Designed miniproteins, single chains, continued (3). Designs and how they scored, part 43

Each design is a single chain, and the fold is of that chain. pLDDT is the mean over its residues in the fold that is shown.

## One batch from the design tools (miniprotein)

Design m9458
Fold by ESMFold2-Fast:
Structure m9458 (fold): chain A 64 residues (1-64)
Amino acid sequence: VSEALKIAEEIARSKGIILDGESEIKGNIATLTALVLRDGKRYKVVVKVDIETLEVVEVEVEPA
């Protein structure tokens, strides 16, 4: 579980500076929802990672 969350955090950090974040585990999926700052703008980043395979299953970025 901690490895999946580390992968999710690395992906969120690649999108900008993390201002805030929350994590949730549902079944085999670790979800990180982060608020990031990039180029003076805020974005909501949602990263989903499979905790068994460590595969990134979804990355969503939207203006916050």
Scores: mean pLDDT 83

Design m9459
Fold by ESMFold2-Fast:
Structure m9459 (fold): chain A 68 residues (1-68)
Amino acid sequence: SDEVLEVVDKLVQAMIENGVDPNTATAEEIAELAKKVGITAEQLRKLAEAASDPEVSKKLKEAAEILE
């Protein structure tokens, strides 16, 4: 969905700007960057549901819990 793509774009851009590798980012780093760019815990959970990789899905769910 368009919402998921917008969240991905914002998160990846924030990672690049802060020198964080999207492939190795921790749940804590994802949560901090999400907070900086206005991504909500609910948006991170939606992104986790859309993720095809179970490891990525798990990290996004953990980041959402930290952000709450």
Scores: mean pLDDT 81

Design m9460
Fold by ESMFold2-Fast:
Structure m9460 (fold): chain A 86 residues (1-86)
Amino acid sequence: SQGFVDRLYQALLDAGVPEEKAQKVADAFGENLKGVVMTGDVISGVNSDINNFINTLKTGLSPEDALNVTKFNFVDGEKIRQAFLE
């Protein structure tokens, strides 16, 4: 869903990630969700994962470290991290 991509993109921008990099990371997240059936439980879980990432950023971790420690249950977290490192 574009809504999840937009929420992750905004969280990365708020954390000081440059727009081009934030867009690449958010787009990689969205690509990983394209094969997932969006049931209510999945929608709730994806929102929970994004909220956990935002809360981790609020503890003072860098965006890279926050991506490393946040468990994403519906996407390959390593692919999201690699998009950040490119």
Scores: mean pLDDT 83

Design m9461
Fold by ESMFold2-Fast:
Structure m9461 (fold): chain A 62 residues (1-62)
Amino acid sequence: MEIYIEERNGVKYLVLRAGDVVLEKDITGYSDEEIKKMIDTAKKLGEIILELLEKKREEELL
């Protein structure tokens, strides 16, 4: 799982990569505190995505 900030054409994005899933959110104009909260939320979301991918694999083996 990777979480990073990427700037493209003057727009700032928060990027979450979990397995083959990639999620991007436009965070242009947000405060540092709001960005920090979004990163914490993204970490939790990434863990949920990885757990769901594992559970899906288990369902296909059952």
Scores: mean pLDDT 79

Design m9462
Fold by ESMFold2-Fast:
Structure m9462 (fold): chain A 79 residues (1-79)
Amino acid sequence: YKVTLEAEMKSLSSQIGMAIRAMGIAFEIGATLKAKFEGNKLTLTFSGFPSKKAAEEAARRLIKEAEKLASKIISVEIE
């Protein structure tokens, strides 16, 4: 399973802050993180989840952080 979050960030500092928070989450849960930066758009992909439930828990944590730092959450996908 993987989790992909796409968001437009409020500022460059918010974008960096979100990436750092995502790295912390990946480290705690043992997932692989890929971050893609395109202007003010940030795409975070977490992979290596052993179950859908673990992916859903990671997605909830990402959404909570994104709500604080993003101007718009574009999508959250679990695959």
Scores: mean pLDDT 81

Design m9463
Fold by ESMFold2-Fast:
Structure m9463 (fold): chain A 74 residues (1-74)
Amino acid sequence: MEEELRKKEEEAKKKYEEAKKNMKPEEVEKITRELTLEGLKFAIDLVLKYGDEEDKKDAEEMREKLEKLEKELE
């Protein structure tokens, strides 16, 4: 069963690579950038909710830095 799963995974990976050939690098970069920003904002929010006082302070500074970066990329 594990061997069959590995073969299916390999086939799926090949199909994904072929599909990715039709994607323009510009679109991939845009999606990656958006996901990275959302991921960072989500991580900061988690630290602000569940982190200790030191981590919350660092997360607040990081949030301000991200806001400035987004403004520059505007």
Scores: mean pLDDT 69

Design m9464
Fold by ESMFold2-Fast:
Structure m9464 (fold): chain A 100 residues (1-100)
Amino acid sequence: MEEEERRRREEFERRLEEERERTRRRMEEKKGVWEAVMLEATGGVYEISGAVYYLIGEIYKKKGDEEKAKEYYKLGEEYFKKGEEYRRKGRELLEKLKEE
């Protein structure tokens, strides 16, 4: 009876350690995936914002306010550039996760 209890305790402790290791790895993987998703989402938000600024620039151009149109076009370009940077970081992170 005691030998069976000892074997079951050893199996339980081993399973507990395996579960802790699996949970830690899953949390690290999920954190990495979530971070990549958030980087891509942030990039998307910047790209949408860039498109909105570009459209505002078009409206000002149509109204004859060329200075404001140029300012909003520059804002659109800056936001598109930031969006591309965030998307690049997200892709690089996903590639690293795939190699592991």
Scores: mean pLDDT 80

Design m9465
Fold by ESMFold2-Fast:
Structure m9465 (fold): chain A 88 residues (1-88)
Amino acid sequence: SAEFEKLKAEVEALKAQIQALTDAALNDPRLSDEQKAQLRAFSDEALATIDELLAKTKTVEEAKEALRAAQHALGLLQQKIAALREQA
């Protein structure tokens, strides 16, 4: 359905945002190698979880659940990056 395809596209867009924010943080010279490793580990785990949910997604309801998981992961990543930059 159009709704199902739209929701899956929105999840893919959020995955791209998570990756872009992670890449930007990994290139921030103000962050330590340890902080960058923590952000990479978080991002890798979040993306793996989203991919697992997408692989099992067959219904609009399940696609909405994957979307909520991706939105939550993006929000947590943004908060983690902001906190680390405040310390830098």
Scores: mean pLDDT 89

Design m9466
Fold by ESMFold2-Fast:
Structure m9466 (fold): chain A 89 residues (1-89)
Amino acid sequence: SAPASKEEIEALTEKEIEELIERGITARDLERWIEEAEREGASESAIQWGAWVALRLAERTGEEPRNPERIRRLAEEAEKKLAELLAKA
């Protein structure tokens, strides 16, 4: 069912975020990656998902991104897309 699939996806995503934290990757590291990817013509969806992960890292580590308003806006767009996909599953 959709609720079970959502919980499984969330658990996998949380594990990936924990692995990034364990490797010392910060929200600001991902923010720099997003800026570079955007310059290289990465898709809007890829940039939005990168921002979503950066926001999750910031929440868990307490480190604030250099542009928190931009990261939050992009992350919100990724969350809306995820919610729409899960609603159709």
Scores: mean pLDDT 75

Design m9467
Fold by ESMFold2-Fast:
Structure m9467 (fold): chain A 55 residues (1-55)
Amino acid sequence: MTVIVNGKEITLKVGESVKLSEDYELTALSETEAELKNLKTGESKVVKDGDEIPV
């Protein structure tokens, strides 16, 4: 899957995780969905392939 972070495309394979900033981690759940976790609050949300992530 691919997301846009600060105008850059980030591509992840299913099961891969990347730390986007000190406060946010992205984990690919499927080819179309990823979990965006706020490491500061512990809150998580699902983001979709092609989404812009404002981190």
Scores: mean pLDDT 81

Design m9468
Fold by ESMFold2-Fast:
Structure m9468 (fold): chain A 78 residues (1-78)
Amino acid sequence: SSVEALDDAEIAAIPGPHLREAARALREGGLSEEGLRRALELSEEGVKERIAAGKDEEEKARAEKELPKIVEEARKAI
C-alpha cells in the first residue's frame, strides 16, 4: 500500500506520534491493519485535543487541514 511505501520524510510529516510510529511499524511489517486503524483514531483525538488546548492559531489551522488528508490517504491504503 502507499502507507507501507512512505519514506522517512513523509512519515516525519504525519501529525501525531502514534500515527508516525504506526506508519514506521507498518513499513517494517510489524503492524496489522487493525493496529494502524487504531493509531489513526488515537492520532485524530490527540490532534483535536491539542488544537483545543493550543495557543498558536497557525499551528492549529495547519494540523486541522493536514490531518484529514493524511488520514484519508492512509485509510484508502488499508
Scores: mean pLDDT 58

Design m9469
Fold by ESMFold2-Fast:
Parts: C-alpha cells; structure tokens; sequence
Structure m9469 (fold): chain A 60 residues (1-60)
C-alpha cells in the first residue's frame, strides 16, 4: 500500500505515469523507496537535459 503511494509521488515529480515508474524500477532493480531517495538526482539530470534542449524544466 505504501509503495503504491510512493510510486504515485514519483510519477507526479517526474511527470510520468505509474507504469513508467514501475518500468524504471524493474530496469534498475531497485525499490520505490530507493528511487525516491534518488529522485533529486534524477530530476537534476532530467532538468539539465531539458535545459540543454531548450525544453521547460520539471517542477520542483
């Protein structure tokens, strides 16, 4: 139950759907908690790429 809520938070923070979050977790072999801990780093990397491409940044 708590994992589903955490997946929802990650999906909102990254601007993706829950299925995409689960696919990332499966690909990296990590839990939702570990992904959430890495979320600031993932967002920073995504925003760096978006800024370089002239795209809008992901919300804080």
Amino acid sequence: KEEEELIDKIAEELGVDRASVRAVMETLGITAEELYEKLPTIRAMANAGRAASGRPLLPA
Scores: mean pLDDT 72

Design m9470
Fold by ESMFold2-Fast:
Structure m9470 (fold): chain A 86 residues (1-86)
Amino acid sequence: DFSKYASLPPEEALRAFLEDSELFSPPGSAGMSLTEARALANLGGLQDWPAAVLRALAEAFRDVYRFPLSDAEREALEAFLLSLQR
């Protein structure tokens, strides 16, 4: 249940998610495709998160989790995560 993170500011939500997350990859993990990101988002229930939190999570995937995403892949991941929010 990710609703506890959705009520927090994006930065606090990301810190709480990091402590509880089974989706966290250690530094040096292989980059993910959009298909892999969709699978992880579905497993994590991210489709229920507010758009602001999803945008912050996309930035954190590159900057905090150090996923080896290109700029185009990061933009595509942001667009994908925002598409989960209706």
Scores: mean pLDDT 53

Design m9471
Fold by ESMFold2-Fast:
Structure m9471 (fold): chain A 100 residues (1-100)
Amino acid sequence: SSADVAEILALLDEARELAEELLADDPETRARVTALFDEAKAAIQAGDWARARALVEEVAHLLVEAGERLYAETGDPRIRELLARFVALFGRILDLLEAS
């Protein structure tokens, strides 16, 4: 539905902001992740749900790997909190994509 599409896009924008915070010191991974967010958003706007799901899953995988690496290096509990927020956001996005 159009309401589900609007919610998906809003959740992607929130996830993108958190990704920029997580990857503040990793410009190469940040550029790669933001490009994938832009592609996922374009796929959603085009109604290409299969491509959108694949791109969202790829972004989620990259962010979890990057966050786990950063947590191993720093021990910063804020990274663990960001990872928990990503898991919740991507879970909701994927649920909405399956419903669309």
Scores: mean pLDDT 86

Design m9472
Fold by ESMFold2-Fast:
Structure m9472 (fold): chain A 72 residues (1-72)
Amino acid sequence: PPSIPDSEIEDALIRMLYAIAKIGKSKDKDKTLALIDDYAAGKISREEFLKGMRALESDADREKIAALRAQL
């Protein structure tokens, strides 16, 4: 059973899905792929992964992610 609050899981999932959906159109796709690879390989924690993903987001990306989260 999940020990993490649903709202935290929702934020993480929306950010990951948004980044993946935009990866082919993103100037930072290589950095996004590197973060995904490092997380999958266990080199970074979930917290570090999400922090890295947030650092690649523009203000417009953050607003769109927040709007998507509000619809869940």
Scores: mean pLDDT 70

Design m9473
Fold by ESMFold2-Fast:
Structure m9473 (fold): chain A 81 residues (1-81)
Amino acid sequence: SEAIEQAIAAAELAIEMIRANPDDEEVHRESIEGVARNLRAAGLDDLADELRARGEEALKQGDVEALIEHLREAREAARRA
């Protein structure tokens, strides 16, 4: 599915953006929202909701490593969809 491929690409880009901007909470928030939007467009609504919930908690804690891990998990789940 093209939509699934786009969701995977969005997750990969989000990981790179967060690594390049570790102190920019707005970039982190936008990255999570962008990936969640692409997951929904691919029909993966449960994965989008899970990523938002886990991403919000990681953002609240300032835990960049956890944020990247949640994006990696979402990427791998999308590949299996």
Scores: mean pLDDT 88

Design m9474
Fold by ESMFold2-Fast:
Structure m9474 (fold): chain A 68 residues (1-68)
Amino acid sequence: SSDEIKKEMLKKIEEVLRDGLAGAPRSELIKRVGKVIDDAYDAGLSDDDLSQIVKAIEDAFARLEEQR
């Protein structure tokens, strides 16, 4: 279902945040979130679900900058 796909994408974003806090390169993190967006788009998620995923990515990167 769309909800299960959305939940899996949000989990991947949380993993990107954790790896970023552990020192993963920003270029690698950007590539990983790009794949999440591509996968979500290809899965046919609604505009509302896509907006939630984009916001989660923005929040994750904001948290990475605040920890520096």
Scores: mean pLDDT 84

Design m9475
Fold by ESMFold2-Fast:
Structure m9475 (fold): chain A 93 residues (1-93)
Amino acid sequence: SAARQAQVDALKAQIDKLLAQLDALADAGADSADVLKVLQELSQLSDELLALAPDDEEVRKFVREAVLRATALALRNIGRQIDAELAARRAAA
């Protein structure tokens, strides 16, 4: 139905917005707690999207790509935190 398609499109837009927020957090080297909150929201919206369109291959592909992107951004944030910790230890020596 047109109403279901509108709900799918709205959930996709919300997921894209959260991915953009996660990208900004990763660029800032944000606290793990802030990153985890966004990842939890992405997980909830992804589950809602899959429940809304369980047999839609395009929806499954979108969720897979979103999960891969979120994972890459979370790993980038961890890398930046490690670099910051190493820099702090060198400054303290």
Scores: mean pLDDT 86

Design m9476
Fold by ESMFold2-Fast:
Structure m9476 (fold): chain A 64 residues (1-64)
Amino acid sequence: PTVTVTSLSKKEQLLPAGGVIQFESGEAALAAAKAIEAAGGRAVADPERSQVVVLEGSVLLRPA
């Protein structure tokens, strides 16, 4: 499934499985990982780095 998340990217970008997404905060990273899993994907959040690794599914990155 494709999940839309807000990121620090300047452009909309479709990120397939295996991609890493940078967020403005660890809370945003945790929320994004939960949204990906709620949509049937798999993701791992690293709140210390404010990053999410997408393991399964696709994510549409949207500028902040």
Scores: mean pLDDT 70

Design m9477
Fold by ESMFold2-Fast:
Structure m9477 (fold): chain A 95 residues (1-95)
Amino acid sequence: MDEKLRLDMQAGVYDVAAAVLRVVSRRLAAQAAASTDPQKAALLQQSSELYAQASRLYEEASRYYREGDVEKAEELKKEAQALAAQGDALAKQAA
């Protein structure tokens, strides 16, 4: 019971991370659609897609934490962080 509560709490942290990245992805997609510069629009759209993928990986990591597969959850978190960092770099290039 106590161990399951700890895993569920950590999974909840990853659910919040996924939700935040999904909001960032939607904001970047809206900025891409509003851009009059085709090159900036392309960078913002690619950034949006990377943040959306990072969000999905955090959702998957949350599921693995609830299942007790901490190693797999941490691998997915690292992959999500790398994709989010790539997305951030592209968004900054578009600014």
Scores: mean pLDDT 88

Design m9478
Fold by ESMFold2-Fast:
Structure m9478 (fold): chain A 81 residues (1-81)
Amino acid sequence: SYLALALLGLAAAIAGLVLLAVGRELLKSESREDVLRGIGITLRGIGLLALGKLLGEKALKNSDDPLAKALGKLAIAIGDI
């Protein structure tokens, strides 16, 4: 289902955005261990944003369902941040 794909893409994009926020805070730390964790979390966040955008684009291009298209477009918009 392209609706399920769009929802998964949106979830991935939102999760990626949350991880970027967490990574950003850890990268401000005076602790080497926290900075290393921040790098890893930031890279995972970037990967989830890219996945969310990819899944959103696939749902948008292949679905005739206006809800799947709207959710796909939202996933792309978040993934482009």
Scores: mean pLDDT 89

Design m9479
Fold by ESMFold2-Fast:
Structure m9479 (fold): chain A 79 residues (1-79)
Amino acid sequence: SEEELQKVYKLLLDPNATPEEVAEALGSKTGEEGKYVIEAYNEMAQTRSTDIDAIIEKLNPKTEETIENIRKVLEYFLS
C-alpha cells in the first residue's frame, strides 16, 4: 500500500534502520527482503541513478516478489 511505501521511505532515510524494520513495513516475514530494499536504495543514492531496472539487475535478487518490492519502493522514492 502507499502507507507501507511511505513508512519504508522514512526508514530508508534513517541510517539506524534495520533490514528487519524495512521488511516489517513491507509486510514481509523475513529480513532478507528488507536487506535488498536497503541495498537498492543505497545503490540509487550512491550512483544518483533513476534507472530502477539497472539497479535491480546489478543486485540480482532471488525472487520476483523481492524484485517487485524494490521496484515499488524506488518508484515511490523517485516520485
Scores: mean pLDDT 77

Design m9480
Fold by ESMFold2-Fast:
Structure m9480 (fold): chain A 80 residues (1-80)
Amino acid sequence: SREELIEEINKLLAEIQRLAGELMSLIKNKAPREEIEKVLKKIEEKVKELVRLLEQLGKHDAAKALEQDREQLRKLVEEA
């Protein structure tokens, strides 16, 4: 149902927010690249799932914007 999709989206958003906090902490503390990469990959997997759910809700522009933001985040972390 639409309600179940929205609940799933809210759960994914909460998980992404938590992982983003972990990523920022690792970067601030100059953690090994392997540890940063591990958390970044987890964020990317959750974002891909969120994009899929947004597509199912017909939120195509939001899904596209989020996919672009995911690619940009990868680039910024790799360039740091």
Scores: mean pLDDT 86

Design m9481
Fold by ESMFold2-Fast:
Structure m9481 (fold): chain A 63 residues (1-63)
Amino acid sequence: LVERARALLETSLPSLVPHSEIRERDGTVLIDLHIPLPQAFLDALERVLSAHLGTPVVVRQAL
């Protein structure tokens, strides 16, 4: 699951990969971004990734 999430991020938004930490907990994918981004972008990314992975995804800033 983490590997699928990473592959999606690498394909779609490769510039975010160095600033991301991807984990899985109880079937939920957790993505912490170490770069300031608008909340609307985080919400959109979360929605897109959860749709593609078929599992809950949480995207947040961890500055």
Scores: mean pLDDT 79

Design m9482
Fold by ESMFold2-Fast:
Structure m9482 (fold): chain A 70 residues (1-70)
Amino acid sequence: DPDEVYEALRAAKEAGPEARTEFMAELVREQAREMGASEEAVERAAEIVRELGGTMEGIVQGLAAALDLS
């Protein structure tokens, strides 16, 4: 549900940068699983997002890594 995702992202942003990064990592993990990525690829994608602080660059790199490992 896009509205739930947007509301959760807004709440995480207000809770602080760590909470926002963790929310984005979880979102990327769910997206990678939906795309058929292996559990190893899903976890790697989440780690990349966490390392890059939940940035758009981190999300793109995480999803790309999940696709390469699928």
Scores: mean pLDDT 74

Design m9483
Fold by ESMFold2-Fast:
Structure m9483 (fold): chain A 68 residues (1-68)
Amino acid sequence: MSEEVLKKMREIAEENREEAERLKAVYPDASLSALAGAVAEKRRIIEEGEFTPENVEGIEELDRLIAE
């Protein structure tokens, strides 16, 4: 991979971590790694527009973590 691509991947990972930290403030018992993974997965599903049963279940779980 080029340095440019590698830098962009780090920036995306950092953005997902910051969003996970925001959710961690609301749900302190949840692990940061789990929240970061959930944020990244929800972002991927939304951008790709793929609606499998597994992906729909994932979005519902993420919405529960965010809203309740």
Scores: mean pLDDT 59

Design m9484
Fold by ESMFold2-Fast:
Structure m9484 (fold): chain A 68 residues (1-68)
Amino acid sequence: GRAEALAVVREALLARGVSEEEAERIARQVVDLLHQGRGREAHALLVEAGLSPEEAERVATRAYLLSS
């Protein structure tokens, strides 16, 4: 569900050195964008936050599947 999707995005950002507050904020934005069908914008936010394009793709896909 949404909680699992948020956790996946947050943990990926924390692993890249993003602060807890920033990781939570970005995770909410990413999950909301995915729910709106705005996957390209969600991907761009993850890359901007420090994930590689490949990592951003994996994280966004996993979050989308978990957010149902």
Scores: mean pLDDT 87

Design m9485
Fold by ESMFold2-Fast:
Structure m9485 (fold): chain A 98 residues (1-98)
Amino acid sequence: MFEEARELAESLPEEGAEEREAALNAIDAVKQAVDDMLKNASDKKKVQGSLAVAESAIAGLRELAAEADPETGRLLERVAEALQKAVDEAKAKAEAQA
């Protein structure tokens, strides 16, 4: 899950060093938000807060993808899709525990 997203981010060309850093930062932010959602599954307010952080990070990455060259943008979109899947799975698990 996060390993796939990280591998995609690390596959970005050297010219995309800034985009790579942004992608790795988004991966770390979403990973922390997912962990917080699962730890606080019984607290809907905390789960919503963590979900908002994760969605904001993914949205920022998608905006960066739209501004990037087509090859870099495609890789950033794939990272965003992998992160969104991780968030969706964590949300489902948190709701099942509530």
Scores: mean pLDDT 81

Design m9486
Fold by ESMFold2-Fast:
Structure m9486 (fold): chain A 77 residues (1-77)
Amino acid sequence: TEKEKFVEKLIEKAKKLIEKAKSYGLTKLAERLKKVIERLKKVFNDPKASDMELTVEEFRLLAEMAEIELEIEKKEK
């Protein structure tokens, strides 16, 4: 489904951001992002999970990614 493709692309983007965060020495933030990805995958692969539960984990991942991107931006200035 389109939602499945969206989640898969979001996870791919997050994995690339983990590598970038590590290159900037943001190891603890990279570890936090890995845990958020694990939570999203668990909900995504649970056939009993609601659409809203999946949406909540998607928003959590987006928020964590934004925080990491902000910290990287601060280091690039």
Scores: mean pLDDT 84

Design m9487
Fold by ESMFold2-Fast:
Structure m9487 (fold): chain A 70 residues (1-70)
Amino acid sequence: SLEKELEELERKIKFTKEVRDGVIDIVNAVYNTVLKNHPDLSPEEIAELEAERKKMIEETKNNIDKYLKS
């Protein structure tokens, strides 16, 4: 029934959002720890790490969104 399909979709959306937020928090914690433990990084090295963080977050979002759609 449509009602069961909507309930399943709502559960998948909630679960996906919670997983996405949790993984992003872990990614941010890892990169923040690296930055904190390496205070002598050059501005270029910091920019490279921030670019890697952004790429990792975007790839994570895309992978989770792809899982929800499949």
Scores: mean pLDDT 81

Design m9488
Fold by ESMFold2-Fast:
Structure m9488 (fold): chain A 55 residues (1-55)
Amino acid sequence: MLSEEEREAAEKGAAAIRAVGGSEEQVRAMIDATREGGIEAGERAGVRAVIDAQS
């Protein structure tokens, strides 16, 4: 389970990924990264997902 802070960060990341047309698979990967490595890992995965969605 994510902490409250990690959950809020993941929710913002999910919204950003969806806003640029990213997939639910990319959202799930970002949430998994947040769970395993914390907010910093989730942010890194989210940025990568946004770049990949726009490429």
Scores: mean pLDDT 80

Design m9489
Fold by ESMFold2-Fast:
Structure m9489 (fold): chain A 67 residues (1-67)
Amino acid sequence: SRTKRAALALAESVEADLNGDPDLAAEFLRIAKEFLRTDDPDRLRELERRFDALLAERQARLAARQA
């Protein structure tokens, strides 16, 4: 559901902030708010693609720090 996706995005925002990525934290928070604000299926699909892209970027930054 969009509520579960919003909760996940909010959790990722908190984790990104704690890991020193305030820019990603702000973007995840924006996505979380948008998931709560819309029930439009086209907008929800756009937000899901955006969320997946941000999650991939966060994973790439974490991997780079471990190298």
Scores: mean pLDDT 84

Design m9490
Fold by ESMFold2-Fast:
Formats: C-alpha cells, structure tokens, sequence
Structure m9490 (fold): chain A 63 residues (1-63)
C-alpha cells in the first residue's frame, strides 16, 4: 500500500515527463503508420522507460 501510494505520487510528479514523451510517442505512431522504423527513437524511449522503472524500484526499496 505504501509502494502504491508512492507510485501514485510519482505518477503525478512524472506528469511533466509524460507530457514530454507525448510528442515522441505521436512521432513513433506516425512512423509506424507509414511503415517506417526508427531504431534510434525506439532506443531512446526504451532508455527512458528503463530509467523510470529503476527509479520506481529504488523508491520501493526505500520503504
């Protein structure tokens, strides 16, 4: 429950990050619709996701 609570607070705190990712995601969708694949863009998104997951795990460990 504490981990869930921290996750929710982090979700609100990371809203700006989501707003930043939104245009990248729409770009990815555009490329996908056109049948194009940008491995660099995909890799960047994957790195951001890994970082976010690591941050969440670190916080969960603190409680």
Amino acid sequence: SEARRLREELGLSTTPVVEEVLPLNSRLHELKVQGRSDPELTRRLEEVSERLNAEIERLEREI
Scores: mean pLDDT 66

Design m9491
Fold by ESMFold2-Fast:
Structure m9491 (fold): chain A 71 residues (1-71)
Amino acid sequence: MIPLSQLPDKLKEQLKAFIDKLVKEHGDEETGKEAYEALDNGDVERFLELLRKLGVSDAEIQAIRDLIELA
């Protein structure tokens, strides 16, 4: 937790790895690419919406939102 809040780029890399895992499990490369773009553009709301499309639960999306806001 503490190292990620001090290094925002590290958090972005971990979130990108999470997207890659979801895309590999669900086969939705287009949504994965859009999620990368949203994250790189700092569009948190779009990023979270795209994670929902990749099968992430509303509870997990809220946890990810809280993690990003605390970073």
Scores: mean pLDDT 72

Design m9492
Fold by ESMFold2-Fast:
Structure m9492 (fold): chain A 91 residues (1-91)
Amino acid sequence: MEKELEEIRRGLQDPDPKVRKEAAERLYELLLELIKDPEAAEPYFPLLDSLVPILERLATEDPDEEVRKAAFEALVALGVLKLKRAVLNVF
């Protein structure tokens, strides 16, 4: 997981928009898996949090429309993961 998140982080910053799109899509798929078990995501939150500024920039500023869409979907999924983890702490 940690190595995969670091590979995604590098891909999100790649000069090739295809690589940035693929990295955002891979992150989205990982986040969907973590959403099924939010407690398993706990050790990875520092790495996931470090991706938020990158994803926000890609979703709002990237010249490629497909990269913006993929980054936006990853941001939404990360928000859902954080919300589910927060709810588990309240209940």
Scores: mean pLDDT 82

Design m9493
Fold by ESMFold2-Fast:
Structure m9493 (fold): chain A 61 residues (1-61)
Amino acid sequence: MKVEVTMEDGSVYEGEETVVAENSTLALVRVVIPEKKLVLTVLRDLVTGEETILAQRPSRE
């Protein structure tokens, strides 16, 4: 899914979201940002809507 990602410098990029794992209260998602060649691992709380970035890594195609 297309998602909007705001970086630390305030820049906004479009990413591709993939759900890696989920249950009724939490989802682990992976967001690929092609322009930055970056992959974010995000923990999403499905009850509160809070998102926490757990890791970032260089992406490859």
Scores: mean pLDDT 74

Design m9494
Fold by ESMFold2-Fast:
Structure m9494 (fold): chain A 83 residues (1-83)
Amino acid sequence: PLTPAEREFLELVRRVGERILKEGLKYIPGDLVAKANELIDRIKAGEVSEELLYEAAQLIIQLMLMGHTDTALRLSVAVARIR
């Protein structure tokens, strides 16, 4: 059985996925590695929101498309460790 916190997190993930399907992939300008490190720091500080998860998902996809695989994996692991 899922805890209430796990259910809330899965609902956030569902909403983020629906937004990506409806809005498509966004172009993120500038230093993607620096932006990923900023998001990792925010997640480690305990920040969790639909908007943060949406930004992280868009950035992970763009990092992977641009060959920044190690950075994309680090950000993905940070998201996966949200409790």
Scores: mean pLDDT 81

